# Ledger of designs, part 38: designed miniproteins, single chains, continued (4)

Each design is a single chain, and the fold is of that chain. pLDDT is the mean over its residues in the fold that is shown.

## One batch from the design tools (miniprotein)

Design m13375
Fold by ESMFold2-Fast:
Parts: sequence; structure tokens; C-alpha cells
Structure m13375 (fold): chain A 106 residues (1-106)
Amino acid sequence: MPAAPVADLSPEAEARMNRAISLAGGAAIRALSEHTGVARRDVVATLLSRTADSAVLEVRSTATGAVVRVTIELSDDAVTVRVESEDPALRELAARRIAEALAAAA
């Protein structure tokens, strides 16, 4: 993608990113908990980076060490999410749960 200016986040764009982070993060926590059988209290979501149009979350089990990385990208009126995990089944489950959460909120 061409580089978007990083300065001057509109309040609307910032609100959209905050919503996307909340929805994707919550869904990823749920997916990791469901996949590993670990209670949600033992799953931590950390915001690793944020720009005007992108955010990266790390969702990690404190009990098992299982990790899901979620990259959120905003484009016009669209939200794109990429999911990375060493476990393909966890990656697929997290991607599905995130897509369901974003669709339900739209």
C-alpha cells in the first residue's frame, strides 16, 4: 500500500481503530481460550504497535505460552485483519472468531 500520513488522526478514524482493536482482541482471546482450554483470565492481549491505519496485537496464554499475533489494517470503510500463529488450527480459529465479531458489529 502507498504510505499514508501517520500524523493527524481524525477522531472518527481513531474511534474506528479503537473499536477494531477491542473486537479483534476480544475474539482472539476467546479463540485462544477455546483452542487451548485455558481460562480467559490466563490470556493477555498486548498492543505492540499502532499507526493511523494499522495496529498489531499479541494475544498470549500465560499458562501455555501459546501466541496469536493480530494485525489490523483500516482502509476507507473496510477493516482487514491478518492472524499469525505457530499453530495453524489456532490461527484458523482466531481468524474465524475475529471475522464473526467484526461482522456482528457491522
Scores: mean pLDDT 79

Design m13376
Fold by ESMFold2-Fast:
Parts: sequence; structure tokens; C-alpha cells
Structure m13376 (fold): chain A 56 residues (1-56)
Amino acid sequence: NAKEYLEQGKKLFEQKKLEEAIAYYEKALKIDPNYEEAKENLRNALIELGKVEEAL
């Protein structure tokens, strides 16, 4: 379900697996397009990915 995908995405984000976290947030939004927490976490993960790419 959408909540389980969100929780898995959060775990991946904590592990710095940003691209995998993004994929799980997108899966959550595919099930529930109005899932505000998933939208927020997706936005934050995309911002963090951009910062990591700049730092590398």
C-alpha cells in the first residue's frame, strides 16, 4: 500500500540511497496521488540528490 512504500522510501533516504528512495515515493504517489507526506518527501529527496551531485 502507499504507506508501506512511503516508509520504505524513508528508510532508503536515511541510508543515502536517494534514487531508490525517490522510486518508492513515486510508487506511493502512484497508489495515492494526493498523499501529501509522499509529495513532501519526494521533493526533499530530489533537493538532497541535487546537493549530493554538486558535492561529488
Scores: mean pLDDT 81

Design m13377
Fold by ESMFold2-Fast:
Structure m13377 (fold): chain A 55 residues (1-55)
Amino acid sequence: SKEEEELAKKAAEAGTKGDVKAAIEYLEKLIEVSKDEGLKELAEVSLEDAKEVAA
């Protein structure tokens, strides 16, 4: 959906800018609103990577 695409785009932009906290927030929101299991899994992997960078 357009909302899923916007959240994915914002997460990628935040990651590129080094705003790891914002990237985590957008990825968590993407997981919450997504109805696509494949997209959820990709977002969960990205979220785990972002949390590792933040730690």
Scores: mean pLDDT 78

Design m13378
Fold by ESMFold2-Fast:
Structure m13378 (fold): chain A 97 residues (1-97)
Amino acid sequence: MVEREYSPMREETTSEGHRVRVQTMVERTADGRVTTATVQSRVDADGRIVLYAVVSRNFRVSFLTPILVATLPGDASDAEIEAAARALAERAIALAR
């Protein structure tokens, strides 16, 4: 059995005053393996919203370099950002199997 939990998107403010949105998806297997994908949104130099997905296994190892990246227009709605972040997290978990 595979269970996926999706956390609501939260806003954080960086030290530079930029608002970023963070979302986490966790996949648990019946044998106790846990894979977590964390997606962070940032605004790039061109004003686009960039989503970075990072994956950790069993809460012990995190990849410091994002394994997947997606880009949205700077005027993307909160719903579009959340949907894109969810899709990116699902792809990241699939690649980390």
Scores: mean pLDDT 70

Design m13379
Fold by ESMFold2-Fast:
Structure m13379 (fold): chain A 67 residues (1-67)
Amino acid sequence: AARAQALRNALEIAEEYVKDGDKELARFVLEQVAKAFPEMQPAAEAAKNGDFDKALEILREAVERAA
């Protein structure tokens, strides 16, 4: 439950930053998620490459698996 909620909260925050064009903050959120959940490193790498669609999709899949 705590893991699923943390991933969901991170997804909501990252999606808002991407929507608002705050790419630096979106990348920062994804980097923090990868520090807490090492399996999210691919999402952080996608964000570093500017591929936020892929980064958010990886995080959405993680939320679904944790629920």
Scores: mean pLDDT 84

Design m13380
Fold by ESMFold2-Fast:
Formats: C-alpha cells, sequence, structure tokens
Structure m13380 (fold): chain A 70 residues (1-70)
C-alpha cells in the first residue's frame, strides 16, 4: 500500500501532475514511508516553499528514529 502510493506519485510527477503526486506521496507518508516524506520535502523545496520542505524533512527524520527505536 505505501509502496503503491509511492509509485503512483512518481508516475504523476512523470506526467507533470505535481498536485496528484503530492496527494499520493502524502498517503504513502501517512503509512510511514520515509521515501515519500523525503520526496514531499524535495517537491516543496523545488517550489521554493522552504517551510513545508523543512516540515517533511523533519517527518522523515522522525520516521527513521521511530524505526531505529523499535
Amino acid sequence: EAEENLKKGEEALKQGNIEKAKEYYQKARDLGNVEAALKLSKLYLEEGNIEEAVKYANEAARLIYEKAKA
């Protein structure tokens, strides 16, 4: 499920649909996917939205930390 949403987000980006890509990456991130959180951070950074980029980078770091703690 997380991997499916990650793949659909990548396909949406390939087609130029950034809004749809964000939607799929958010779904994958909600399922704990670190890569999706990093991809969201990169997308916001490329758009010049530093606030959101930092937010998703911090979420990715938190997910890595939680996995290491378990």
Scores: mean pLDDT 81

Design m13381
Fold by ESMFold2-Fast:
Formats: structure tokens, sequence, C-alpha cells
Structure m13381 (fold): chain A 93 residues (1-93)
């Protein structure tokens, strides 16, 4: 299980990666990395709600950047789905 600090570092790296991504595969990899980091912190009983909120906000920002780069319907729907997940987590905190 990732520590909350490691999860935050990975989510921030995913945000940097999505901003420089040139391919759909690179965008998808950044989305998957940000979601995995959020999942790790949500599953960690030692994580604070502030840490969970920060990971959810980072996933939301990665998904917003992914939507800006989306050129297919599938990519658009994927980016929207990740945004909705991040918002859902924030609403439950």
Amino acid sequence: MLSPEEALARARAALAAVKTAKTEEEVAAALDAAEAALDAVLANPDATDEQRAELARLLLEVAKEALKKATTLEAILRAIAYQLRAIGVLLEL
C-alpha cells in the first residue's frame, strides 16, 4: 500500500505528465496513475480526509487536462468519467 505522501507525489507526477502528453496512450497512463494514487489513499486507514481531498482534486485536474486533449468520443467520455469520480469523492468528504 502506498503511503499518502507517495500517493500525492505520484498524483502530482501524473498531472505534470498529462500537461506534456502528446498521445492518447500518455493521457490514459496519467489518468490511470492519478486514479491508482487516489485508490491507494482511500484504502489507507492512516490517510487524513485532507489528503484524500487533495488526491481527489489532483485527479480532477488531470481529468480536466485530459478532456482538453481528447480528440475521440471514447477519450472525452473517459475524461468525464474520471472528473465525475473525483467530484464524487470530494462530495463524500
Scores: mean pLDDT 86

Design m13382
Fold by ESMFold2-Fast:
Structure m13382 (fold): chain A 76 residues (1-76)
Amino acid sequence: SDLEEAERLLEEAERALKAGDYERAAELARRALELAMRAVREAETQEEVARAIGLALAAIGLIIEAGLKLGRPGEA
């Protein structure tokens, strides 16, 4: 599902960030955000909405962190 794919991409983004691959981390986090937002729109339960929102917020946080590490806060 989009939700499970978003979770996987977010985990890969976190690994990329820890490895110092900030551009890859930002790209993977952006993909995770897109899938998480789709999951929010297609959610049928409150639990699915909460999980999808949580993943979207985590992805936004990774995008910001990666942007700061690249010296491009808010531009990445």
Scores: mean pLDDT 81

Design m13383
Fold by ESMFold2-Fast:
Structure m13383 (fold): chain A 69 residues (1-69)
Amino acid sequence: SKEEFIKKVKEMREKMKALGDALDAATRLAGEKYGPEVAKQMEAARQKAMADASKALRDETNKLYEEYK
């Protein structure tokens, strides 16, 4: 149903936001405790993780859209 599609997309978006928030907080703490070089490395890893998560979300959303069309 449309309701199930919306629910799944919302859940995936919420998980992606939570991941981004957690990685952002970890990067800030690492920078404060271990210095800017460690924060820079964690920021690069965060950007890759978020890009991969965004692609996975788009691919899954497109698959669900075709199924409920």
Scores: mean pLDDT 80

Design m13384
Fold by ESMFold2-Fast:
Structure m13384 (fold): chain A 60 residues (1-60)
Amino acid sequence: MSDEEAERLLAEAREAAARVPDPAARQGILTGIDAASRLSGHGKAAAGGAALREARELLA
């Protein structure tokens, strides 16, 4: 995955996190996304994917 694809994944994760109704859970996910945004390559993609999965689970 390129950095561009990883950044798109992080943007999708941020949008999902913004929809999480619990403020504490939302803040935790956003903090994780912020940390992931400082990584590069495989680390950024992996961390972004994990954050997106967590947000989606909370939205289910």
Scores: mean pLDDT 78

Design m13385
Fold by ESMFold2-Fast:
Structure m13385 (fold): chain A 59 residues (1-59)
Amino acid sequence: MEEKVKELEQKAEEALKNGDYTEAARYFREASRLYQQLGDTEKAVEYVQRALAAEKKAA
């Protein structure tokens, strides 16, 4: 589970680096969901905010 979060974070960062904001937002939302399942509310909120920022750049 924690390895999955790390992979999602890395993929989101790669998507941001490539200018693919839509994919980055998807990965950030997935990471947020996993953090919620792990009970890490602070991290879940952080990743929702990052997803929203990426979505704003995509729009």
Scores: mean pLDDT 81

Design m13386
Fold by ESMFold2-Fast:
Structure m13386 (fold): chain A 76 residues (1-76)
Amino acid sequence: MIEEHVEKIREALEAGDYVKALAETFGLATEIANSEDPEKALEKARELAEESEDEELKELIELAVKIAKGLIEIEE
């Protein structure tokens, strides 16, 4: 699922559809936050960002990670 959202962001950017790219970025963020293991999902998203050769794609994945962290309430 996380990889699917990243591919959708890439496709939207390639099409020049920045509104769709942002929508898919929020979709990625909510999927990370709602994951059974949010920490592992965050790490996977960061790995995909680092592997990206596209600076815009990398920025949107990093934005999704920041949004996801804001949605995740870490209580001991």
Scores: mean pLDDT 78

Design m13387
Fold by ESMFold2-Fast:
Structure m13387 (fold): chain A 90 residues (1-90)
Amino acid sequence: SMVEYHKQMSEEVKNELEKLKDDIEKMKEVLLAKIREIGDYYGVDEERLQNILKQADTALESLSKILSPEKVVEIAYTLFDSISLQFMEL
């Protein structure tokens, strides 16, 4: 089910991103790849998906300059959860 897929992907991504808190650039790369993966799964329009990816990348790049790595990772997986939920509701 879409609900089970959402829960599984959110837990997997949270665990994977938490392991990368010492490499924020790699953490961002993994997050963006996972957003694309769920976008493809839910059949999200490519233009909309590209806009979401650009916004996520820009936001995390800005936040990484002013917040601790731990807070950036927390924001990253919270953002993923929110995006995944939005895609599920499409």
Scores: mean pLDDT 85

Design m13388
Fold by ESMFold2-Fast:
Structure m13388 (fold): chain A 73 residues (1-73)
Amino acid sequence: GPVPDAPPGFQVRPATEEVKERFKELGETLAKRRGLSPEQIEKARDLGEKAGQAFIEGNLGEAALYFREAIEV
């Protein structure tokens, strides 16, 4: 049945990896909503991950540029 607590084998991910994953998921979701090709969805995911990495590093300008590119794919 469903596990109410952390599942067996669960590893605590660094907050940095969680942020990158969330940005990647946002890029993928936006690309899918626009009906883009699998290649474009992959490109949006990659750009989202790069935006997340820049955000973690405090480079908000670079993060905004990568996220904008992800939206514009």
Scores: mean pLDDT 73

Design m13389
Fold by ESMFold2-Fast:
Order: structure tokens, then sequence, then C-alpha cells
Structure m13389 (fold): chain A 63 residues (1-63)
């Protein structure tokens, strides 16, 4: 998944300094797979980086 583009399927608030804030429909770039459930991603709308649960993301590919 590193380098893949994904879309947030629901909102995620930034509950900690390390959690990425997402709104449904936001596009993210996957920077690193941490484990089976967690990635580090960049929100392409805001430029912020943080951790995201994989269950919140739908892979949309590279075009």
Amino acid sequence: MKGDIAEAIKDQPALTRHTLSLKKGDKVEILEEINDDLVRAKNLKTGEEGYVDKSLLKKIGKK
C-alpha cells in the first residue's frame, strides 16, 4: 500500500497529536504501513500527516 491513494469512508477526528484528522471523502497518500490495522498517511487536502486505521480507507489506486 505504500504510495497508494485512498479515500476516507467516514470522518475521523484528531483525538491525539499523532492521529490524522479526516473528513469523509478526503484523499490520502499512504506513506508507511505500520501493521495490519494501521498506516501512516498524508491528507492531500490539508498536507497533515498522521496515523489512520486501515478500516477507514478505501483504496482508489494511482489512476
Scores: mean pLDDT 76

Design m13390
Fold by ESMFold2-Fast:
Structure m13390 (fold): chain A 95 residues (1-95)
Amino acid sequence: MEEAAEEAREAAKEAAKAAKAAETLEAVLAATAAAIAAAGAAFGAEKGLPGEEVARAAESAARAAERAAELGEGEAKEEAEEAAEEAREAAEEAR
């Protein structure tokens, strides 16, 4: 449970980096959505919400980060791919 919160916080940080590195508004919005969803998953885990709910939020963050990676290039793509991986780890830890 603490591990899920830590992974989700890391996913939020990487998604925020992806948003800062993004060169298009669409990529900024996708990465920002990933950061918000990952932050929500971390908050849910810290509050002791059901693991299934935390996992769904983390999965939502992963999908948004995957979209940001599709829209991005170079550093933005790499940061978004890392955000997606961390979000998927958070979802697994929450289960």
Scores: mean pLDDT 84

Design m13391
Fold by ESMFold2-Fast:
Structure m13391 (fold): chain A 82 residues (1-82)
Amino acid sequence: MSEEEREEAARISARGVEELLRELRELIEQEKIDVRKAVSLYTAAALDVAALSFLGEDELAERLRRELREVWKEFEKKVKEE
C-alpha cells in the first residue's frame, strides 16, 4: 500500500469504529435492546480496531479498544439487569 492509501484506510477504520460505538451507545439506551444488532456492531468495531493496529495506529487502536470494552460492559450490565 502507498502511504496515502494507508492513511486513508486508517481514517476510514477509525471513523467506522467511532460511528459503530455511537450506534452501540444509542442501542443500549433503548428500553428493549436488540442483542443480535449489538453483537453485530461489536464484531464490526472489533475488526476495525484490529485493522487500525495492523496499519500501525496502535495508540488509537488501544484507545478505541478500551472505549469498545467499556461500552460492551454497559451493554452486558443492562441485558443482565444488574
Scores: mean pLDDT 80

Design m13392
Fold by ESMFold2-Fast:
Structure m13392 (fold): chain A 61 residues (1-61)
Amino acid sequence: MSLSEQIEAALKEASRIWKESNGDLEKVIEKLEERAKELEKQGKTVVAQILRSLAKMIRED
């Protein structure tokens, strides 16, 4: 999987979580961190790291 494909996969996951959380930023952060942990256990460390970075950015906004 290329870096571009991993970034695209992470953005699709983030978009899905955003829609499912219905604008609740705390739920978005929680679901992003939970999904990142899940993906990291599967060896998808780059995708997981992108999701963790997004959660951090939302939390610091």
Scores: mean pLDDT 80

Design m13393
Fold by ESMFold2-Fast:
Structure m13393 (fold): chain A 117 residues (1-117)
Amino acid sequence: MEEVEKYIEEVKKAVEELRKTYTPEQFRDLLAGLVAFGEMLLTLREAGAKISAKLEIKDGKGTVTLRIDHPADPALSGDIVFEGPEPLAKMVYALAKLAEIDPEALREVIEWLRSLL
């Protein structure tokens, strides 16, 4: 429970950093993309996939390695790599960690993000 609350707070902080960094139109488009990403993670978890994530930050840039292990289909298993600015990478990582540890908390976070659109 405490680890879930930590990643929810990291999402909220990342949203505020993105809001300050991007124009209102860019922020809305990024937020819509993050909602779609979170919905993809929920769909994979509902299909029985296991998700794990790793974050590396260097010189204001982040790399998120998302590992998907789908037991029924090897073609849907593999690594997704995201590289971008630190606030965006932290956001992607926090959503992936919520998908890993508590998909229902991720669903609530996605609904909150949609309310900001």
Scores: mean pLDDT 82

Design m13394
Fold by ESMFold2-Fast:
Structure m13394 (fold): chain A 67 residues (1-67)
Amino acid sequence: MEPVKKAREHIAKAEAALAAGDLRTATQHLAKALEYIEQAREAGFTDEADRLRAEVARLAEEVMAAE
């Protein structure tokens, strides 16, 4: 499903950026992931959207810890 797939792609890019120390790029990809998560929720993928949102929250905490 496209919005779920797009959210996962942006989460993966955020993890890669965080690993590279690029906090700005990581934050931008997390923001994009949240946009696709909302689209997934609107499309009825509520459980998947909730799980993806938890992944984004964890990565956001890692970005904050790296600042």
Scores: mean pLDDT 84

Design m13395
Fold by ESMFold2-Fast:
Structure m13395 (fold): chain A 72 residues (1-72)
Amino acid sequence: MESEILEAMARIQASVIIKHGGSSEDFIAAAERLLAIDPSNTAPVEILAEKAEEAGLEEAARYLRELAEEAR
C-alpha cells in the first residue's frame, strides 16, 4: 500500500540522515518531501519525529509532531 511505502521511505531517510551525522533541517526536509507526496498521510512525519528524538534532535522532533497535528 502507498502508506507502507511512505513509512518505509521515512525509516530509510532517517537511517541515512543519522549515519551521515545529519541535522534537524535534514529531518524537516525529508518530512516535507514525504508529506508533499500524500498530505493526508502523517505517519511518515511521525516516524521521522521519533527518529529525530532518538538522535537527540528534540527541536526537530517537536516541530515534526506539530506539523503532523497541523495536517490532521
Scores: mean pLDDT 80

Design m13396
Fold by ESMFold2-Fast:
Structure m13396 (fold): chain A 58 residues (1-58)
Amino acid sequence: MHEEINEKLEKELEKVRDKLTPEQLQEIADKALQLIVEGKPLEEVLEEFEKLVEEILK
C-alpha cells in the first residue's frame, strides 16, 4: 500500500482498535483490501472503511 493510505488507515484502526474484536478488525481490513484490489479510488476506500467502523460501533 502507498504510505498515505497506510498512514490514514492505521490512524483509523488505532482509534477503534479497543472498541472492536480481532474478528471485526480483520473484516474491515479485508473489505478495505478488496476495494483496493478492485481499483477503487483512495477516497472511496477510506469512506467505506469509515462507514464499516461506524456500523460496527453502533
Scores: mean pLDDT 72

Design m13397
Fold by ESMFold2-Fast:
Structure m13397 (fold): chain A 71 residues (1-71)
Amino acid sequence: SAAEVALRNLLKEAEELGDARTAELIRRALEAVQAGDYAAALEHLRRAIEAAKDNPELRAGVEAALAFVEG
């Protein structure tokens, strides 16, 4: 799905930036989307936004993914 593609790209970006906490939260959100658990995905993405506060580009990407998952 488009959500899975977006989350995989954000996961790679977080890993390349060395932001291990944001990467872990994005990974959990991706696993939740793959399982059809959108409530858990939204919770993990909200936490990822807070974790990425010091990286505006990564944060903006996570916010866009959150809006996309919410529909």
Scores: mean pLDDT 86

Design m13398
Fold by ESMFold2-Fast:
Structure m13398 (fold): chain A 119 residues (1-119)
Amino acid sequence: SADELLQAVRDLGRAVVELAKRFVEATKKNIDEAKELADQVVGAMRALGDAAVRVIREDPSKAPEVLELMRETYEAVVKAADEAKKIGGEEMQPIVDRLVKAARETLERVEKAYEEAKK
């Protein structure tokens, strides 16, 4: 059901935030571990975006809540990327760019689905 899919979006959003926190912690230990966790954050963001678009398609009335969850998740990933750059410096710039791009592209996909749902 759309309610079960919305719960999955909430759970996936929490998982992305927890992976982003682990990514920041990894930047203090080893940049290679941080790179692997960043790839996991990117994958989780894509899965979250796919689930979010499905919720909006199946029940457009849930689109505002899904968009708000996506915006909050986007902000958490961007904040984690900024924190990681402060810890790891210039060596983190390619990872930061990749995370911010993935988060932005995912939010843009959900925003487009939200706009289409208003018709």
Scores: mean pLDDT 88

Design m13399
Fold by ESMFold2-Fast:
Structure m13399 (fold): chain A 66 residues (1-66)
Amino acid sequence: SKLYRLTATKDYTARSPNELSLKKGEELLVTDVERLDEDWIRFTDVETGKTWTVPADAVTVEEVAS
């Protein structure tokens, strides 16, 4: 699986249990990144193994390993 660096571009407060709260500038190592639609991205946090969704406009995602 490919690894990605997910960076929060703004603060986000989770609105559902499947969503992750973010602070601007926070970085996470993630895998299994999927654009669900225009507004949402799903990913798996490598550290916890948990799958989360966040607004697509709240993050940038860059590949760090192939």
Scores: mean pLDDT 84

Design m13400
Fold by ESMFold2-Fast:
Structure m13400 (fold): chain A 80 residues (1-80)
Amino acid sequence: SMIEKLKKTIEEIKKLVEEAKQALDNGDYERALKLIQEASEKILEAFEMAKKYNAPDELIKQIEELFNEVKELAEKVRER
């Protein structure tokens, strides 16, 4: 059940990342920044859950990949 909650958090992060990409593509930098911030907060939550429940490496890897994607989006917003 805790692993199920972690998987749901990962799915929420994926949706936020896709929405942030869409906002950035539309030139809505303010919306993109808010979505990036929300995704970053969820990533921290996911890492804390993964640590607390000793999650499988595969899930930790997914969180790390999403973290890197959010970092790339933040850089693109900075380029403006």
Scores: mean pLDDT 86

Design m13401
Fold by ESMFold2-Fast:
Structure m13401 (fold): chain A 97 residues (1-97)
Amino acid sequence: DIEEEARRLRAVLDRVRQANPSLAETVELLKRALDLLLEAGKTGDAQGFIDRLRTELGLSDEEIMEVLSALLYLAETHNLERLKETVLRAIDLLENR
């Protein structure tokens, strides 16, 4: 259940922010990216996810790769397989674009 995975990842991000207040802006960025990732996971639209990271969050391709790498690490360490699958599709598209 991808919505349950997203809820679990939001809880992880909230704990990261509590433990590391200096990461507050990074956590808020990752939470916004997670909302877009959840929609991509539901629709299968990994390209739309990348496009929205550029247009709605104002990220460069380098910054998108950093966000995707952070989300991949968190998904792998917390066994969030559906979110991980969607992140890997986005990474593949970004590397071949």
Scores: mean pLDDT 87

Design m13402
Fold by ESMFold2-Fast:
Structure m13402 (fold): chain A 56 residues (1-56)
Amino acid sequence: EEEVRRAEEFAEKVIKSLEDEYKKAKDPNVQKYLKKRLESTKRHLDLHIENLRRRL
């Protein structure tokens, strides 16, 4: 339970950081890269959190 909460908080911080970088990026290639990284990171973190919930 605490592990799930900690993972969710970590995920929120990582996602927010990437979203902030995406919004500040002036280069379209950098924006495209950050968008793909954001989507990939969300999927990875969602799977990790789901696996933690299934262990409980």
Scores: mean pLDDT 79

Design m13403
Fold by ESMFold2-Fast:
Structure m13403 (fold): chain A 91 residues (1-91)
Amino acid sequence: ISDKIDEKLLELNIKANNMGEILEGLAKTYLILSEALKEAAKESKNEEEKEKLLEKAKKLEELAKKLLELVKEGKLEEALELLGEEAKKNS
């Protein structure tokens, strides 16, 4: 495969075969982002900003924990549906 389109298609196929690993990595990324938002909230001197950051952190933490649970149980289709719901909510 020498074309960039073919490389992208191969990458997508590989990722599809490793869906559990991709979803676990995404969930771990959301946990890291949630912790970063909690830290930013602790450092913020604005109460309104603190509340918004903590709310975002909580939502990402809950999403990440549910994704990890579904991946651990082999429920990859449900994990993808959860991501689709979240994407629609933030669009």
Scores: mean pLDDT 74

Design m13404
Fold by ESMFold2-Fast:
Structure m13404 (fold): chain A 57 residues (1-57)
Amino acid sequence: MPSAEEIIERAERVGVRAVILGADPAEVERLTLEAIRLAKEGRHEEALKLIERLETL
């Protein structure tokens, strides 16, 4: 299982990529911030699921 730091870094990287590829910046920001919050709370599985959703935007 990746650490909270690794999950946060992945969320930020995936979010930036999604915006570059034309996703709605507001939606990307919302999902990225939620994934970071979940990772900080120790909900790593839920954070990773949100990152997967970001990757499909």
Scores: mean pLDDT 81

Design m13405
Fold by ESMFold2-Fast:
Structure m13405 (fold): chain A 72 residues (1-72)
Amino acid sequence: NEELARAVREGAERLARKAEEAGAEEAARLLRELGERLAELIRQGRYDEALELEERGLAEAARLLQEAVAAK
């Protein structure tokens, strides 16, 4: 599903831009990588793996964002 893959990638890009605005450059990079990876899995029809990666990737991005905020 190319449309779903594109929507997921665009969503990740929006989150990455917000992370950059907050000064969390590492979280932004991870979110962009996550979006690309999720889009690839969705295009391959590997939805279970995409959901699992999204859960783990978002949790890691949240930790990086929290660490960046705590360092200020």
Scores: mean pLDDT 82

Design m13406
Fold by ESMFold2-Fast:
Structure m13406 (fold): chain A 70 residues (1-70)
Amino acid sequence: SPEKEVELAKKRLEENPDDATALMQLGLAYEELGKYDEAIEAFRKALEVADPAGRRVVERMLEYIEKKKK
């Protein structure tokens, strides 16, 4: 469930705050819950730590969510 995904991602981030995969999982889980502001914050943090491939994925997700929020 998205709620369990949020909990799992938060636990991973307690151990490693720069875990790009955990930040992306957190963003996706918040998007599924309709928590777009929290999803955007998680994805923005992911952009700071992700590799180039991860950055491209996160950029597309941010564009998608910001369109949904409007």
Scores: mean pLDDT 84

Design m13407
Fold by ESMFold2-Fast:
Parts: sequence; structure tokens; C-alpha cells
Structure m13407 (fold): chain A 65 residues (1-65)
Amino acid sequence: MKKIALVNARTEEEAKKLAEEVKKTLGADEVVLLVGASEDEALATARKLAEETGAIVGVYGTGEL
């Protein structure tokens, strides 16, 4: 089953760094980057990707205040 990692971070550098870690650790087939998105926006994007692709989508990097 295809795995997609959706990474939401405060900055582009943080998003890229987290994306690399998630790809290595979880074996994600594809990584999608968001910068400065709200938790609701990240979840909405993840749901849309799952519906369009049939993949398992995980959301990472949310909750930094």
C-alpha cells in the first residue's frame, strides 16, 4: 500500500529536514511539504491526498507553538 508523508512545519528548512527524517524512518513513498499551514489545513490536505491516491497519509510536524 502506498504511503505518503505530509510534513507541516514553521519554516521551509524545518519542513525539508523533517521530510528527510520521515522518509528514512517510515519508508514513505512520497513526501508532501507544507509551510505555515494550520492543523486543519494540513488535515484537509491529507484527506484529499488519501481520497485521490488511495494511499495511507500521515501528518507530521504540527503542534509547534
Scores: mean pLDDT 75

Design m13408
Fold by ESMFold2-Fast:
Structure m13408 (fold): chain A 68 residues (1-68)
Amino acid sequence: MSSMRQQHIQQADQLAEEARRRLLDAGASPDFADRVATVLRQLHLQGVAPEGIRAAMETLVETVREQR
C-alpha cells in the first residue's frame, strides 16, 4: 500500500506551507513565496532529505531578507 508515500506527500505539503509562510513573513511577494514552496515540495517528493529542504528554505528566507 502507498500509505507511506501518502504520508511523505502530506509532509511535503506541510513543509511547502511552512516555507510559504516564512517567506511571506520575511517580506517576499506571494508569487515568489508560492513558487519557492512549490519547488521545495517537489524536492521533498523527489527524495531530497528533509534537513536539506529545511536548509534550502532557511537560505531562501535569509536571501529575501538580505535583498531588502
Scores: mean pLDDT 77

Design m13409
Fold by ESMFold2-Fast:
Structure m13409 (fold): chain A 77 residues (1-77)
Amino acid sequence: MMSSLELRLKFHRDPLERYRVEERALALAEEGHSYAEIARELGLPSPATARQLIADARALLADPAAREVVEELLAAE
């Protein structure tokens, strides 16, 4: 299992992977899954990590400029 520090460093270095994990975590939360279930499904080290990813995803959706940059990066694949 990856440590919380390793997970944060990985996501910091790969914004597309971070975005995909955040998007999946948000979708699972919208379906009514608990933070512990989301952490298990996505291979995260703790429910606290799942909670943070969901908060980050919601913050991104509230900022249209940041969301536009992420969508542009996804379109480049």
Scores: mean pLDDT 69

Design m13410
Fold by ESMFold2-Fast:
Structure m13410 (fold): chain A 97 residues (1-97)
Amino acid sequence: DELLALQRALLQALAEYLKEKGLISEEVANALLNGELSDAEVESAAKALGLDTVERLRDDEAVAKGVADYLKNAFGYELTEEEKEAIVARHRELAAA
């Protein structure tokens, strides 16, 4: 399933970033990184980011905006342009694997 694979790759890229910044616990980060989330949980999380279609998940601007809006609203953290680019690049790398 291309949609689910892209959504899992996005959550992994986001979890790696959130763990590095100390914005989530190691337990939460490990659940996301080790594939412990069910397909329904992955779909729900990606939908909360506005990234619930293959078209949006393949759009670098849509991915950057969804992640940036989420971090600002959930954590009060504003991503730099370089951080947005890094998260998008990591998502593309993981999705290609």
Scores: mean pLDDT 80

Design m13411
Fold by ESMFold2-Fast:
Structure m13411 (fold): chain A 80 residues (1-80)
Amino acid sequence: MSKEELEKELVEVQRELGEIMKEALKQDPETREKVGEVISKANQAISEAVTALRNGDLEKAQEALEKAREYLEEAKKILA
């Protein structure tokens, strides 16, 4: 992916994470705890992507965004 495509994906991933966090707040404490762990991992992956993009490391940025998307999918399954 180009840098522009990765930056666009980063924005979309951050937006989706925000929606997941809002849904998590509506859940029971047990579900919130499980989703919270996955949200933490997604935030770490997003931070890695931001750092990689800043350093011009497009391969690392792509890998980090792929990990973030996997965690978002896991969070959605917990919330379903």
Scores: mean pLDDT 86

